# Designs tried in a protein design run: designed miniproteins, single chains. Part 55

Each design is a single chain, and the fold is of that chain. pLDDT is the mean over its residues in the fold that is shown.

## One batch from the design tools (miniprotein)

Design m2021
Fold by ESMFold2-Fast:
Structure m2021 (fold): chain A 64 residues (1-64)
Amino acid sequence: SEKEKEILQILRDLEAGKITPEEAVERLKSLGLSKEEIVQIILDFLKRGEISPQTAAEVLELLL
């Protein structure tokens, strides 16, 4: 879906160091995602190996 493509792009930009964890959270929230939905997305991508444990930890620290 279009929203899924946007989420993936945000996470790719974060992994590449193009945006900060704070900017990534703000961009995800701008897509209408709640804190709980963002946590679920990050954990799902981590489980799939789509993002690093470090990236996941940095984002989750801002939400948990």
Scores: mean pLDDT 84

Design m2022
Fold by ESMFold2-Fast:
Structure m2022 (fold): chain A 75 residues (1-75)
Amino acid sequence: MEEKAEKLVQEADEAESRGDLPRAAELYMKAGVLYYSAGDNEKAAEFFRRAAELYEKLGDTLKAKSLRNYADYLA
């Protein structure tokens, strides 16, 4: 489970480096979900915040706010 989340983070970092912000946001969100499922609320919150920053850059302010609020709730 954790190895899968780490791989998604690596893919997200690579997508972000290429300027593929929609893909990076999706991958960070998926990684956050996997960390949450593994009981790592701190890492889940971290990657939900990263996804939120990217969604905000993409103009999806509602999704960004929802993810930030959820991340703050977790850690």
Scores: mean pLDDT 83

Design m2023
Fold by ESMFold2-Fast:
Structure m2023 (fold): chain A 70 residues (1-70)
Amino acid sequence: SHKELAQELIDEIFKNGWTEEVKKEVAKKLLEAGIITEEEAKELIAADARRAVGLLLQIAGEPEAPLFLA
């Protein structure tokens, strides 16, 4: 599922860092799954780790930050 793939890729980023190798693997897996376009993959490779994790959290169904009691 998209959620399981996104979680796997988040874990990969946390384990190995946002390296060129990890960037390529994340972009490849998202493209093969049909989740992103080639244009979005180019933007992802140019992005920092925070943006990449944010996109993956969105794919996992977590489009908003956790809410706290005010």
Scores: mean pLDDT 75

Design m2024
Fold by ESMFold2-Fast:
Structure m2024 (fold): chain A 57 residues (1-57)
Amino acid sequence: GELRKELLSLIGQILDKIGDLYEAEKKGASEEELKKLEEEIKKLKEKLKELESKIPK
């Protein structure tokens, strides 16, 4: 269903952002850049939790 597609998309986005954070840390990015990526990951995880609550058993 539609919710499953959104769930998979969000999981993919979270994994991509985690990868971005890892690479940014490896490059010695600024604290501001690292915090920005962490906040984006946090927001995506929040959306994921909301979608999971809507998935029928």
Scores: mean pLDDT 80

Design m2025
Fold by ESMFold2-Fast:
Structure m2025 (fold): chain A 56 residues (1-56)
Amino acid sequence: MIEELAEKAFELAKSLGLTTEAQIRSLVETTFGGVLSEEELEEIKRLVLEKLAKLQ
């Protein structure tokens, strides 16, 4: 589940042209904040940033 949510967030970040840690953190908090725990939000942020790093 978390990996699937991270993949969806990664695709959304790419479509919006978001590349910085601050932009990714804001996107994840806006999209999933209030429905996921802080631990799950941090894991999604980490996975999205890792996926972006692999493209560089």
Scores: mean pLDDT 79

Design m2026
Fold by ESMFold2-Fast:
Structure m2026 (fold): chain A 55 residues (1-55)
Amino acid sequence: AEEEIRRLVEETLARVREMNAQLAKVTDPEKQQQLRDEMSDLVLEADRRIAELAA
């Protein structure tokens, strides 16, 4: 379980980092908001899955 949680955290951080890099290059407010929403959803999904793995 700890190994799986570690991988999930690392993968989530890598994805968030990638999306932040994309956000910095986007000037369209709608696309910026879409990326922020996707990042929020990604973090919430990861948090939920970590909670399930820790249970």
Scores: mean pLDDT 82

Design m2027
Fold by ESMFold2-Fast:
Structure m2027 (fold): chain A 66 residues (1-66)
Amino acid sequence: MKEAIDGSKSVGDTVELTLKSKGQDETAEKSKKSAIDAGKESAEKGLSPDESMLISSQEASRSVQE
C-alpha cells in the first residue's frame, strides 16, 4: 500500500513539474491531485503498486488532455 501511494506521488510530482514549467500551475495542481487520488483508491482496492502507478499515470494524462 505505502509503496503504491509513494509511486503515485512520484507520478504526480513529475506531472506537476512538467506542467509548471509550461506555466500551467492550476492544471499542474489538479493533475497531481487526480493522479495521487487515483493511485490511492487503487491501492485501497488491493491492486499492486505497479497497477496503482499505471492508473495514476493514466489519470494524470487524462487530466492534462482535458
Scores: mean pLDDT 73

Design m2028
Fold by ESMFold2-Fast:
Structure m2028 (fold): chain A 78 residues (1-78)
Amino acid sequence: MAEEIAERFREALLPLLPEEVAERLAESLRQGLEVSQSKEEQIWFIREVGRAAQSELTDEAKRAEVAAASERLAAEVR
């Protein structure tokens, strides 16, 4: 689950961010999911890494795409 969620997040970021940044954020998410003790914590990490990705972007439309991707992944964990 953690690897699959992180990989899908990475794929969503690759068109929007440099590969190095996308890989780093996806790895941070994978690590956060691995240490999470509850679904609430997993959802929190997905949203926090999504916010970090959005902070790397100046384009409002691209930020909206990242926000949509993170919320979609959070919905799958519920």
Scores: mean pLDDT 82

Design m2029
Fold by ESMFold2-Fast:
Structure m2029 (fold): chain A 75 residues (1-75)
Amino acid sequence: MEELERAKRRVAEELLKSGQQEIEGMSPEEAKKVMEQNKEIIGQVMGIKTKEEQEKFLKELEEEKKKEEEEARKK
């Protein structure tokens, strides 16, 4: 069970990272559409049913990713 939860979270993190790479060269409008699609997929993977809870979870996930990236960047 712990492995499944960890796998779901890892997939969500990979989708977030992949989406950020994909939008790097896009216009703001196109990047927004791609990010919204990725958010929906992440919500489905995590089993989140309400839009509000999905957005809250995604924001928390993004904040954790930024923290890890900042720590890795610091020497």
Scores: mean pLDDT 69

Design m2030
Fold by ESMFold2-Fast:
Structure m2030 (fold): chain A 89 residues (1-89)
Amino acid sequence: HHHMEKVKVEIIRNGKVVFEEEAVWDPEKRTLKGEKFELTIDGDTATLKVDKNVEIKPGDVVLINGRPFGVVTEVKEDGTAKVALSGLA
């Protein structure tokens, strides 16, 4: 069967959830996309784009289905952020 699965995305700051949404994985674009959230994987990093009403800061932790995925390292003025992927060996 060919289908795209939904995953739960959470952003944690100081141990608290500051953002939560469901996203769909697009394997052709290597992108998790929700309504206010887009995360594109590029090697050992990812680019996170959020709606302007969502605040993201360096040090925020991204969880996918409740598991640590990465840490925000840089945030640009337009809501675009860089994420370093956690647990790469």
Scores: mean pLDDT 77

Design m2031
Fold by ESMFold2-Fast:
Structure m2031 (fold): chain A 115 residues (1-115)
Amino acid sequence: AAEAARAERDAAAALVGGSAGIVGEVVTRAIEHGGGEVEARGVQTAEGMALLATTVNEAGERVAAGAAARKVDGKWEVVLELGGVRLPSDEALEALFRRLVEAAGLTEAQLARAA
């Protein structure tokens, strides 16, 4: 019935809501530091999440915001948060994303599966 389908959608939205909140905060923080177009990348599993948002500031510098979170007792807990980090190279961007992944407790195998 339509009511049962709505209840299932509302439950799914509530489960996604915690992850969406972290994404929204990371994107907002990137916008505050750059003002340009925001590119976001991330990985999420049942147990961990790593998110990185990048933009370009008025000086032409790439700036990043990010968060790493772990699921503890059924709740998403942010374990590492950063904003306004200047990235001098693509290698610096990859190194920063790897730090977020490690903080989230994610493995290379979980990264490959989530991509």
Scores: mean pLDDT 67

Design m2032
Fold by ESMFold2-Fast:
Structure m2032 (fold): chain A 70 residues (1-70)
Amino acid sequence: ISEEVLEKVKKMLEEAKKKGDEESFLGTAEGQGMVLIELGKQNPEKREEYIELGRQIREDARKRYEKVKA
């Protein structure tokens, strides 16, 4: 279950990044980060890993957007 979801998240982020649309990338990254956080809450074995990864993806995307916005 978990490996397939991580692969999809990485692929979606990579695809969004390649499009060069920073606003769409931010939206995609925040959405996928939230999905990972919710999966972490529902999966005790991967809870810490998924929640932290989801938070990092969202934080990194926001920092990237702030830099491009400036």
Scores: mean pLDDT 77

Design m2033
Fold by ESMFold2-Fast:
Structure m2033 (fold): chain A 74 residues (1-74)
Amino acid sequence: MLEELDKEAVEVIERDLKLIREHEDEFSAEELEEAAKRAEGLAKKAEEAGLKKAAEALREAAKFLKELAKKKRE
């Protein structure tokens, strides 16, 4: 169960990131920064819950969102 939940969480995270990447022009730098903070918080909670793959996916998501926000701010 936990392993299946972890896999499902990764699939959702990857799907959402693909959507954000395809529509990046529709998000402000502030929105992307807030999304990155939420992803980092969720990654910590996922790791505490034993969802290691989801935690890793969320950390990568946070990095991506921060870099995208930084590019918009310059």
Scores: mean pLDDT 82

Design m2034
Fold by ESMFold2-Fast:
Structure m2034 (fold): chain A 60 residues (1-60)
Amino acid sequence: MKEELEKLRERIEELEARIEELKEKLKEDPENKELQLELELTEGMKALLEGVLSFLESKS
């Protein structure tokens, strides 16, 4: 249980770092459609994992 929560937090941190990297790259190349798509997909995945983490932490 605790180990599963830690793995989720680590994955969210990885996605957060990737989002920051993609945002910086997009500042330098704002018309790069590949980077735009990667950012959208990565943000979506992070949101899903944050939802899972929130559900598990809210377990009564």
Scores: mean pLDDT 81

Design m2036
Fold by ESMFold2-Fast:
Structure m2036 (fold): chain A 71 residues (1-71)
Amino acid sequence: NSEKTAEEAAKELEETLLELGKQNPAAKENLQQAAKEAKEMLQKGRKASAEHIKEAAEGLKERAVRYANAI
């Protein structure tokens, strides 16, 4: 429920996606793109409110996990 929580989620998401890219070279490019999109979306959402930021972070994380799992 805080701005920091959304930023922490973004950083964790980026790190997780990059780590998965190392383990899955064939998917590395897609995972790196997902990480970049995650960061950009959360940065944009940060201007709305703590609630909206958290919702955006959760949706973005779900999308990134689906990218990783679809591989």
Scores: mean pLDDT 63

Design m2037
Fold by ESMFold2-Fast:
Structure m2037 (fold): chain A 108 residues (1-108)
Amino acid sequence: MSVEARAVELVDRLLAARTLEERRAVVEEMLAFARSLKDPAEFARVAAMLVGALDEAVARAPPEDREAVLRLAIEALRALEELARRRGDEATAAALRAARERFEALLA
């Protein structure tokens, strides 16, 4: 499977998920997939797709689940930021930090 096809599959599964448990399982697969990417350009593209997918998942969450989905998104973005920083990808790390700060502001 291509990197693009796998990323699209994971995004579709996240947006189709109906429970917090299902969303968490897909996010864990997304993080494992991101960790497997050795090409910096592929990692940056997948990270951007994951940010968009998390943004949409938060937007689609029912009001009763919104805080839990926001907290899951923040956790995922922190993990991706740490990966980017360990790889010396300061630009992707900065973009991920900005996305995380936006979600943290929604929680306040």
Scores: mean pLDDT 87

Design m2038
Fold by ESMFold2-Fast:
Structure m2038 (fold): chain A 62 residues (1-62)
Amino acid sequence: MDDELKRKEKLREDFGKKGRDLSIKNASSVPDATEEDIEEMGEKGGKVGEHGAEELLRQKAA
């Protein structure tokens, strides 16, 4: 049986990956974006995704 922490970590990773992928895709659609800009936007998207997963888990646990 997985404990609450393992489920939270996996969901956070899954959301982080999706947030990163979405952010990279959006950044790549910007004509003036450099590779460094795309990487930075990807990292920010990943962090936003992780935060979204944490908020979702918080609401589900409340």
Scores: mean pLDDT 74

Design m2039
Fold by ESMFold2-Fast:
Structure m2039 (fold): chain A 96 residues (1-96)
Amino acid sequence: MADVLRGLGDIYLGLGDIFESRGEYKEAAETYEKAAQLYVEAGDYLNAGISFLKAAEAYEKAGDVEKARHYYQLSADYFRKAGNEELAKEAEEKAK
């Protein structure tokens, strides 16, 4: 079950990267957000943190500063849950 959720997360992460490469930042952000939720449900907190970070960066490029800040903070929380304090601190700095 968790492996299926991780696989779906990987698919959405890849789709987000495609939207990002096309400059479709809002669609990229929403797709990365979906990937992150799937990774959270799978218990894959590292990939959840990465996906929330990518969602935050895409929302920032789309001009949604409030959502960007929110997802930078979520990224930091999930990196901390994954045991990666260095990535958590980097994400927290971007949430300022």
Scores: mean pLDDT 89

Design m2040
Fold by ESMFold2-Fast:
Structure m2040 (fold): chain A 68 residues (1-68)
Amino acid sequence: SEVFDLLVKAAETVIARLEASGDPELNALAQRLRDILAEAKDRTPEQVKRLVDALHEAHDALIAKSDA
């Protein structure tokens, strides 16, 4: 549960950064992260993996947009 709680805090931080960007593509990714968090009700390994994968995608998108 501690690992999941840390992932939730990381996701909330990333969502805030995506939403603060004003970029519609990054805002859509923020909504996707919110949906993944809402779906992660049972905190299964599969749900944790989905959240981690989405966080990596969000990080890559933020870097790509900063280099543009």
Scores: mean pLDDT 79

Design m2041
Fold by ESMFold2-Fast:
Structure m2041 (fold): chain A 74 residues (1-74)
Amino acid sequence: MLEEEVRRLEEERERERERLDKEIMKLGNKMTEAGDAEGVEAELKYAKEVQKKQQERNDRVRELQRRIDELRRS
């Protein structure tokens, strides 16, 4: 029923958030390492990848939250 469907979507949202947050952290570490070793230009390349992955995370979490909200209002 509704409560089980909401719970499944909440679990999926949590899994997707965790997965993407790990990728963001990994890219952030690479950004720091590149900045320290190669300077600002290399840091900026990874900074753009971090921003792109943050946007991907935000979009995915937002879509799942929208679906949860829709079900809760049904």
Scores: mean pLDDT 83

Design m2042
Fold by ESMFold2-Fast:
Structure m2042 (fold): chain A 85 residues (1-85)
Amino acid sequence: SANAERVKEILEKAERVRDRARAGLARSTDPHVRAVLQTVIDLVDSIIETLKKNPNMSMRSLDTLDRFVRGAEFAVEAAEAKIAA
């Protein structure tokens, strides 16, 4: 179903963001960068848990979770830029 496909897309995106944040933590000693990356991991883990517990979530709720994952991705990109500098 379209709903199941959307859930899968958000889960795969969330898992990729988490993997990037974990990689960033392994490379950074900056406490502010580490705090941002840990916050991203905590947020993404919460989203993954919510999706697993609520498989019949509305498309509107899924769109909200996708926006949170996108926000987390921007935070990871900003942290990665600081690590590279």
Scores: mean pLDDT 89

Design m2043
Fold by ESMFold2-Fast:
Structure m2043 (fold): chain A 74 residues (1-74)
Amino acid sequence: SELDKLIEGAKKLMELLAEGMVSRGASKEQMRAVLEQLIRWIERELRELGYPEEDVERIRKELTEFAERLVEEA
């Protein structure tokens, strides 16, 4: 679905950001903060585009869980 493609695209962007942050010596706390800001921005943009709240909540949950895994693996 379109929603699944958006989630996978966001995850790929988050992986690239995490890799860049690790290579530049960012702390786990800095990485978490950046990824959380990205998730909040995505939520806001999707709401502005008229996505249902259920879809926005699903994206938030999946991206938050993914961000925590990226931070733990860093």
Scores: mean pLDDT 87

Design m2044
Fold by ESMFold2-Fast:
Formats: C-alpha cells, sequence, structure tokens
Structure m2044 (fold): chain A 69 residues (1-69)
C-alpha cells in the first residue's frame, strides 16, 4: 500500500466530509486497499491519540499504512 493510495481511500471514506473519520470509515478505507478489517481496527485504535473514536485524516493514513505491514 502506498501513501497516495491510503490518502485517496481516506478521502473517499470520509462520507460526512467533516475532516474526521470514525473507526468504521477507517475500516472502509482499509477495505478499499484490500486490508484485513481487524488489522485496520487495531491500527486505528493505536493511532486514536485523543481516545474519542475519531481520527484526523493524517492519523487514518498512518493507521492504514501500519495495518498494511
Amino acid sequence: VTREAAEAAVRLADVDGNGYLTIDEAVKAGFLLGLDPERVREAVRAFDKDGNGYLTPEEAVEALLAAAE
């Protein structure tokens, strides 16, 4: 998975257009990249720095790249 592909997937998964992703939206972005949903959920939780179940687009991209390893 490339950073550009992860950024595109995050942009497509941000259905609300509010500049934040829920865990479910991040998992959908991972699915677009062919990633395991469980691995994406684990990575998303690790990168959720504020602990409120929402990620910035930058945190979501890093979580998807981590899940791809």
Scores: mean pLDDT 73

Design m2045
Fold by ESMFold2-Fast:
Structure m2045 (fold): chain A 76 residues (1-76)
Amino acid sequence: SMAEQQQVLEQALKGMTYLGQGDFDKAVEQFEKAAELASSVPEAQRLLEEAKRYAEQGNEDEAVRLTAQGMQAALG
């Protein structure tokens, strides 16, 4: 649904914002929520779970890249 899609994007964007602030733990929480909400789109869920994994490792560049891909998958 559009509401679920919008909520995935909102949580993913919050995660990216926390990454930019250096708040790694909060970024992981937001990506976990985004992945749970994206359960109806397996590709988006996998990409957001991978973004979470890179965020856990402190790899901001890969976490941002995968989050953007996950958001695109959730939209399409």
Scores: mean pLDDT 87

Design m2046
Fold by ESMFold2-Fast:
Structure m2046 (fold): chain A 67 residues (1-67)
Amino acid sequence: SAADIAAARAAIAADPNNAAAWNALGSALRAAGRYDEAIAAYQEALRLDPNNAGARLGLRLALDAKA
């Protein structure tokens, strides 16, 4: 939802190095069908934490949905 996207963006504004917040943004954008933006957010989560299982799964799902 728009509220979930706004909440995730607020969390990133508070701490831009929070991989979990970037993963949450990716998930909210993917749920909204905004796959290119979701991919970018998941990639940022993985840049910050390469072991983030949620971001790895979310990135695969967003790429599959875009294909």
Scores: mean pLDDT 89

Design m2047
Fold by ESMFold2-Fast:
Structure m2047 (fold): chain A 80 residues (1-80)
Amino acid sequence: PLSPEKLELEIELALAQMELAVLKLAARNPKADKEELIKELERLIERLEELREKAKDYPELKKEAEEAIEEAKRLKEELE
């Protein structure tokens, strides 16, 4: 049985992963406001780092959060 805390973390991580996917698509537009995208990525990275800390007892969720942080940081570097 899934714990309520684990389910909440899974939902929060899924939403963060979806936001990252949207930002990746937005970054493909050559007319995109890069400064705004960088700010949104910085906010997403902060939320993902908080989720990683909350997921310390759930190694698979922690790994997914770490992978999303790495992808978001790479995208931010490409836009800078």
Scores: mean pLDDT 86

Design m2048
Fold by ESMFold2-Fast:
Structure m2048 (fold): chain A 74 residues (1-74)
Amino acid sequence: SLSEREQLILDTIESLVKLAKRYVEEGKLEQAKIFVEAAKDLYERTKDSLTPEQYERVEKLIKEAEEILKKAES
């Protein structure tokens, strides 16, 4: 089981990714980029605290957000 702190980190990364995707849909690409970078920063600082399954899940969410942003910036 994840600790309360670890769960908060995961929930925060997921929230940042969701906000980034929303900003892309709104055409607010600079705001979207800020939230993608925030999610990536938190992930890199905390990835060693995550289980393998949570690590893969969060990495996939961040990659999806980066890909959506990159396509929107094209």
Scores: mean pLDDT 83

Design m2050
Fold by ESMFold2-Fast:
Structure m2050 (fold): chain A 64 residues (1-64)
Amino acid sequence: DKKVKEVIEKAKEALKKYNGDKAAVLKELAEYVKKNNIKLSKEEIEEIGKETGISAKAIENALK
């Protein structure tokens, strides 16, 4: 759960940094997840999507 919160905070930071450019946010989020070797379940991705307003399917596709 702590890892999910860290990913949500990174996504929120990126949303502010890129003025809501979801493509740039997803790229930075994918880099963060890979760099920190974070594994996210489908349910955790859905939680991140709900908290950030980004499509869960878009997050899942970006993390592949």
Scores: mean pLDDT 81

Design m2051
Fold by ESMFold2-Fast:
Structure m2051 (fold): chain A 75 residues (1-75)
Amino acid sequence: AEADALMAQGRYDEAVKAYEEEIKKDPNNAEAWLKLGRAYAAQGKLDEARKYFEKAVEIDPENEEARRLLEGLKG
């Protein structure tokens, strides 16, 4: 996927746009919400990152990665 390649290249604004397009097509895609949160966290936008990680956990409560990322934002 294109959005994942943009993240790997450090093109975070473009990755955010691509993940937002994925979420618009499938709002129940917990992985897309998780990746959107990661893109915001990479830009230092921690409040937005927390919001999107919380959304990923709401959709998939067993997602260990999303839970670990939320805990990481608590300092």
Scores: mean pLDDT 82

Design m2052
Fold by ESMFold2-Fast:
Structure m2052 (fold): chain A 81 residues (1-81)
Amino acid sequence: MEEEIEKAAEQARKRMEAEGFDPETSELYAEAVRYDVEWKKAIEEGDKEKAREFLLKSMEYYAKLLPAFVDRALERQKALE
């Protein structure tokens, strides 16, 4: 279970790095994915309270990614001369 969660997070980090995001942004996405997997497993186990906790954490990490995605969009727009 933990190994499966960690593999999902590592794959997410590598995908973001491959797309040119910095290591900090890539790690934030990896954490968002880690918690996304954990809340889904908590739902499968019937632990609604734990699922809520992990879903909230996942959403918080996705929210932290929004400035980086906005910055990427603005950089791309400025490059289109």
Scores: mean pLDDT 80

Design m2053
Fold by ESMFold2-Fast:
Order: C-alpha cells, then sequence, then structure tokens
Structure m2053 (fold): chain A 92 residues (1-92)
C-alpha cells in the first residue's frame, strides 16, 4: 500500500507539471494512471478517508484543467501528491 501511494504521488506530480504547461496529452496520461492506481489502492485496503480526499482533489484538478485554469489544476494535483506521500509515510 505505501509503495502504491508513493507511485500515485509521483504520477500526481507529473500531472501537475503537465497541467502547468497546458500539455493536454501528458496531463491525460498521468491523471488517468494516477486514478487507476488510486482505485487499486482503495481495493487493497488504503484508508478510506485518504482515498476519498485524493479522489476529490484529482476530480477538482481535472475540472480546473478542462476550464482552462492550468495553475489551479496544477495546485490541486500538487496538494494530492503531498497527501499521498504523507499517507505512505504513516503506513510504514
Amino acid sequence: IAETLRAIAELLEKAAEAAAAGDDRKFAVYATAAGILLAAAGLEGAPEEVVRELSRLLLEGIRRFNAGDYEGAAEAFRRAAELAREAAERLE
């Protein structure tokens, strides 16, 4: 679980960088990969509160990106990455 949360954090950071650059393709790839791993983490028993908050931030970032708010999208994904890292540390 901790390893999966770290992988999620890395993908969320890459999605944030892509969002800040307005790179639609890279953002879609990294955001989708993060979402898939987040779903897997939930099934593997990651804390429900962490999964819920990461899902909320991921959806917020996607909505902001689609609205053309690239900085807001990047900020949402950076917050999500930090939460995923903190959660990973607590599980070790």
Scores: mean pLDDT 84

Design m2054
Fold by ESMFold2-Fast:
Structure m2054 (fold): chain A 58 residues (1-58)
Amino acid sequence: DEEIERAIEEVRRRLADLAREAGWPQSLVDTLLNGSLEDFGRAAARLSAALERERRAR
């Protein structure tokens, strides 16, 4: 599905940028950009939770 594939690619890029800015290791950035959907989902959830906690502290 073209729409879904494009949406996933955009989310991958945005989360990878956030991971870089947050100082996460390059292995996590690589997983977000090139990992399987399962690995991406796990890495994205972990990063999202960490960033949300940090945002809440501000």
Scores: mean pLDDT 76

Design m2055
Fold by ESMFold2-Fast:
Structure m2055 (fold): chain A 65 residues (1-65)
Amino acid sequence: MELAKLAEEIIEQHPEVAELLALMEQHRDTDPRLALAAAMALSHLTEGVPLETIARTVEAAVRPE
């Protein structure tokens, strides 16, 4: 199955994924340690699905256009 489908299922089962993505993006420049922690938590929850795919899926669900 395609990575986008896996990303949708992960986000549906783990709503915190969207929050972790936002945390990582918002703190990448101001708190790299926190951004790294969020990225590690995302990696653990997504089991290797690329963060870019997760981000695109979140954006499509909330703001497709």
Scores: mean pLDDT 72

Design m2056
Fold by ESMFold2-Fast:
Structure m2056 (fold): chain A 70 residues (1-70)
Amino acid sequence: MSEWEKRVENFEKVAKKAIEKGASVSVLETLYKNAQELKARLEAEGYPQELIDRVKKVEEELKNAIEKKK
């Protein structure tokens, strides 16, 4: 549990910094794909809904950042 919480926290940090720095659409799309894969793994392994919801929030933030650059 603590390991996956740290992984989710690290991913949140990376995604937030990429958005704040105005990363390219290509970079944001890669992070979006990584968010989807992380969410799928957490769901498949039955991790707490709170962790899944945190990844879903990051996925939505990345999607919004991508749309703003189009």
Scores: mean pLDDT 82

Design m2057
Fold by ESMFold2-Fast:
Structure m2057 (fold): chain A 61 residues (1-61)
Amino acid sequence: SAAREAAEKAAEHLAKLAEELTGLKPEVEVREVGPGNYAAVARAGDLELRTGATEESPPSL
């Protein structure tokens, strides 16, 4: 699945950035947001970076 692999690579990119900004080991998540579409998230401490560029944490649905 090329889409998932692309999201995993994006997650690694975000993880490196999060680690550089915080000095903490990042947590990385990839999840399906639509058929064949995946989002990547990297967190380190209070910092969260995502593919699709949202600046706000969405509320739980």
Scores: mean pLDDT 71

Design m2058
Fold by ESMFold2-Fast:
Structure m2058 (fold): chain A 61 residues (1-61)
Amino acid sequence: LPVLTPEERAADLRFLTDLVEKLRAGEITVEQAIAELRRRFGDRYSPEALAALETGVRAVA
């Protein structure tokens, strides 16, 4: 993970938590969740870190 401020880290965690909740509620598809991850994190995270997040999202679905 990149070195983030506590505030940035908390914001990213809230985003991931909300994304997982939407997946569990059936509000979005896995593919939509992956697109949202790439939109928010693609420019900030390494390809390896982004792939790990995508794997986590797929595991929840």
Scores: mean pLDDT 76

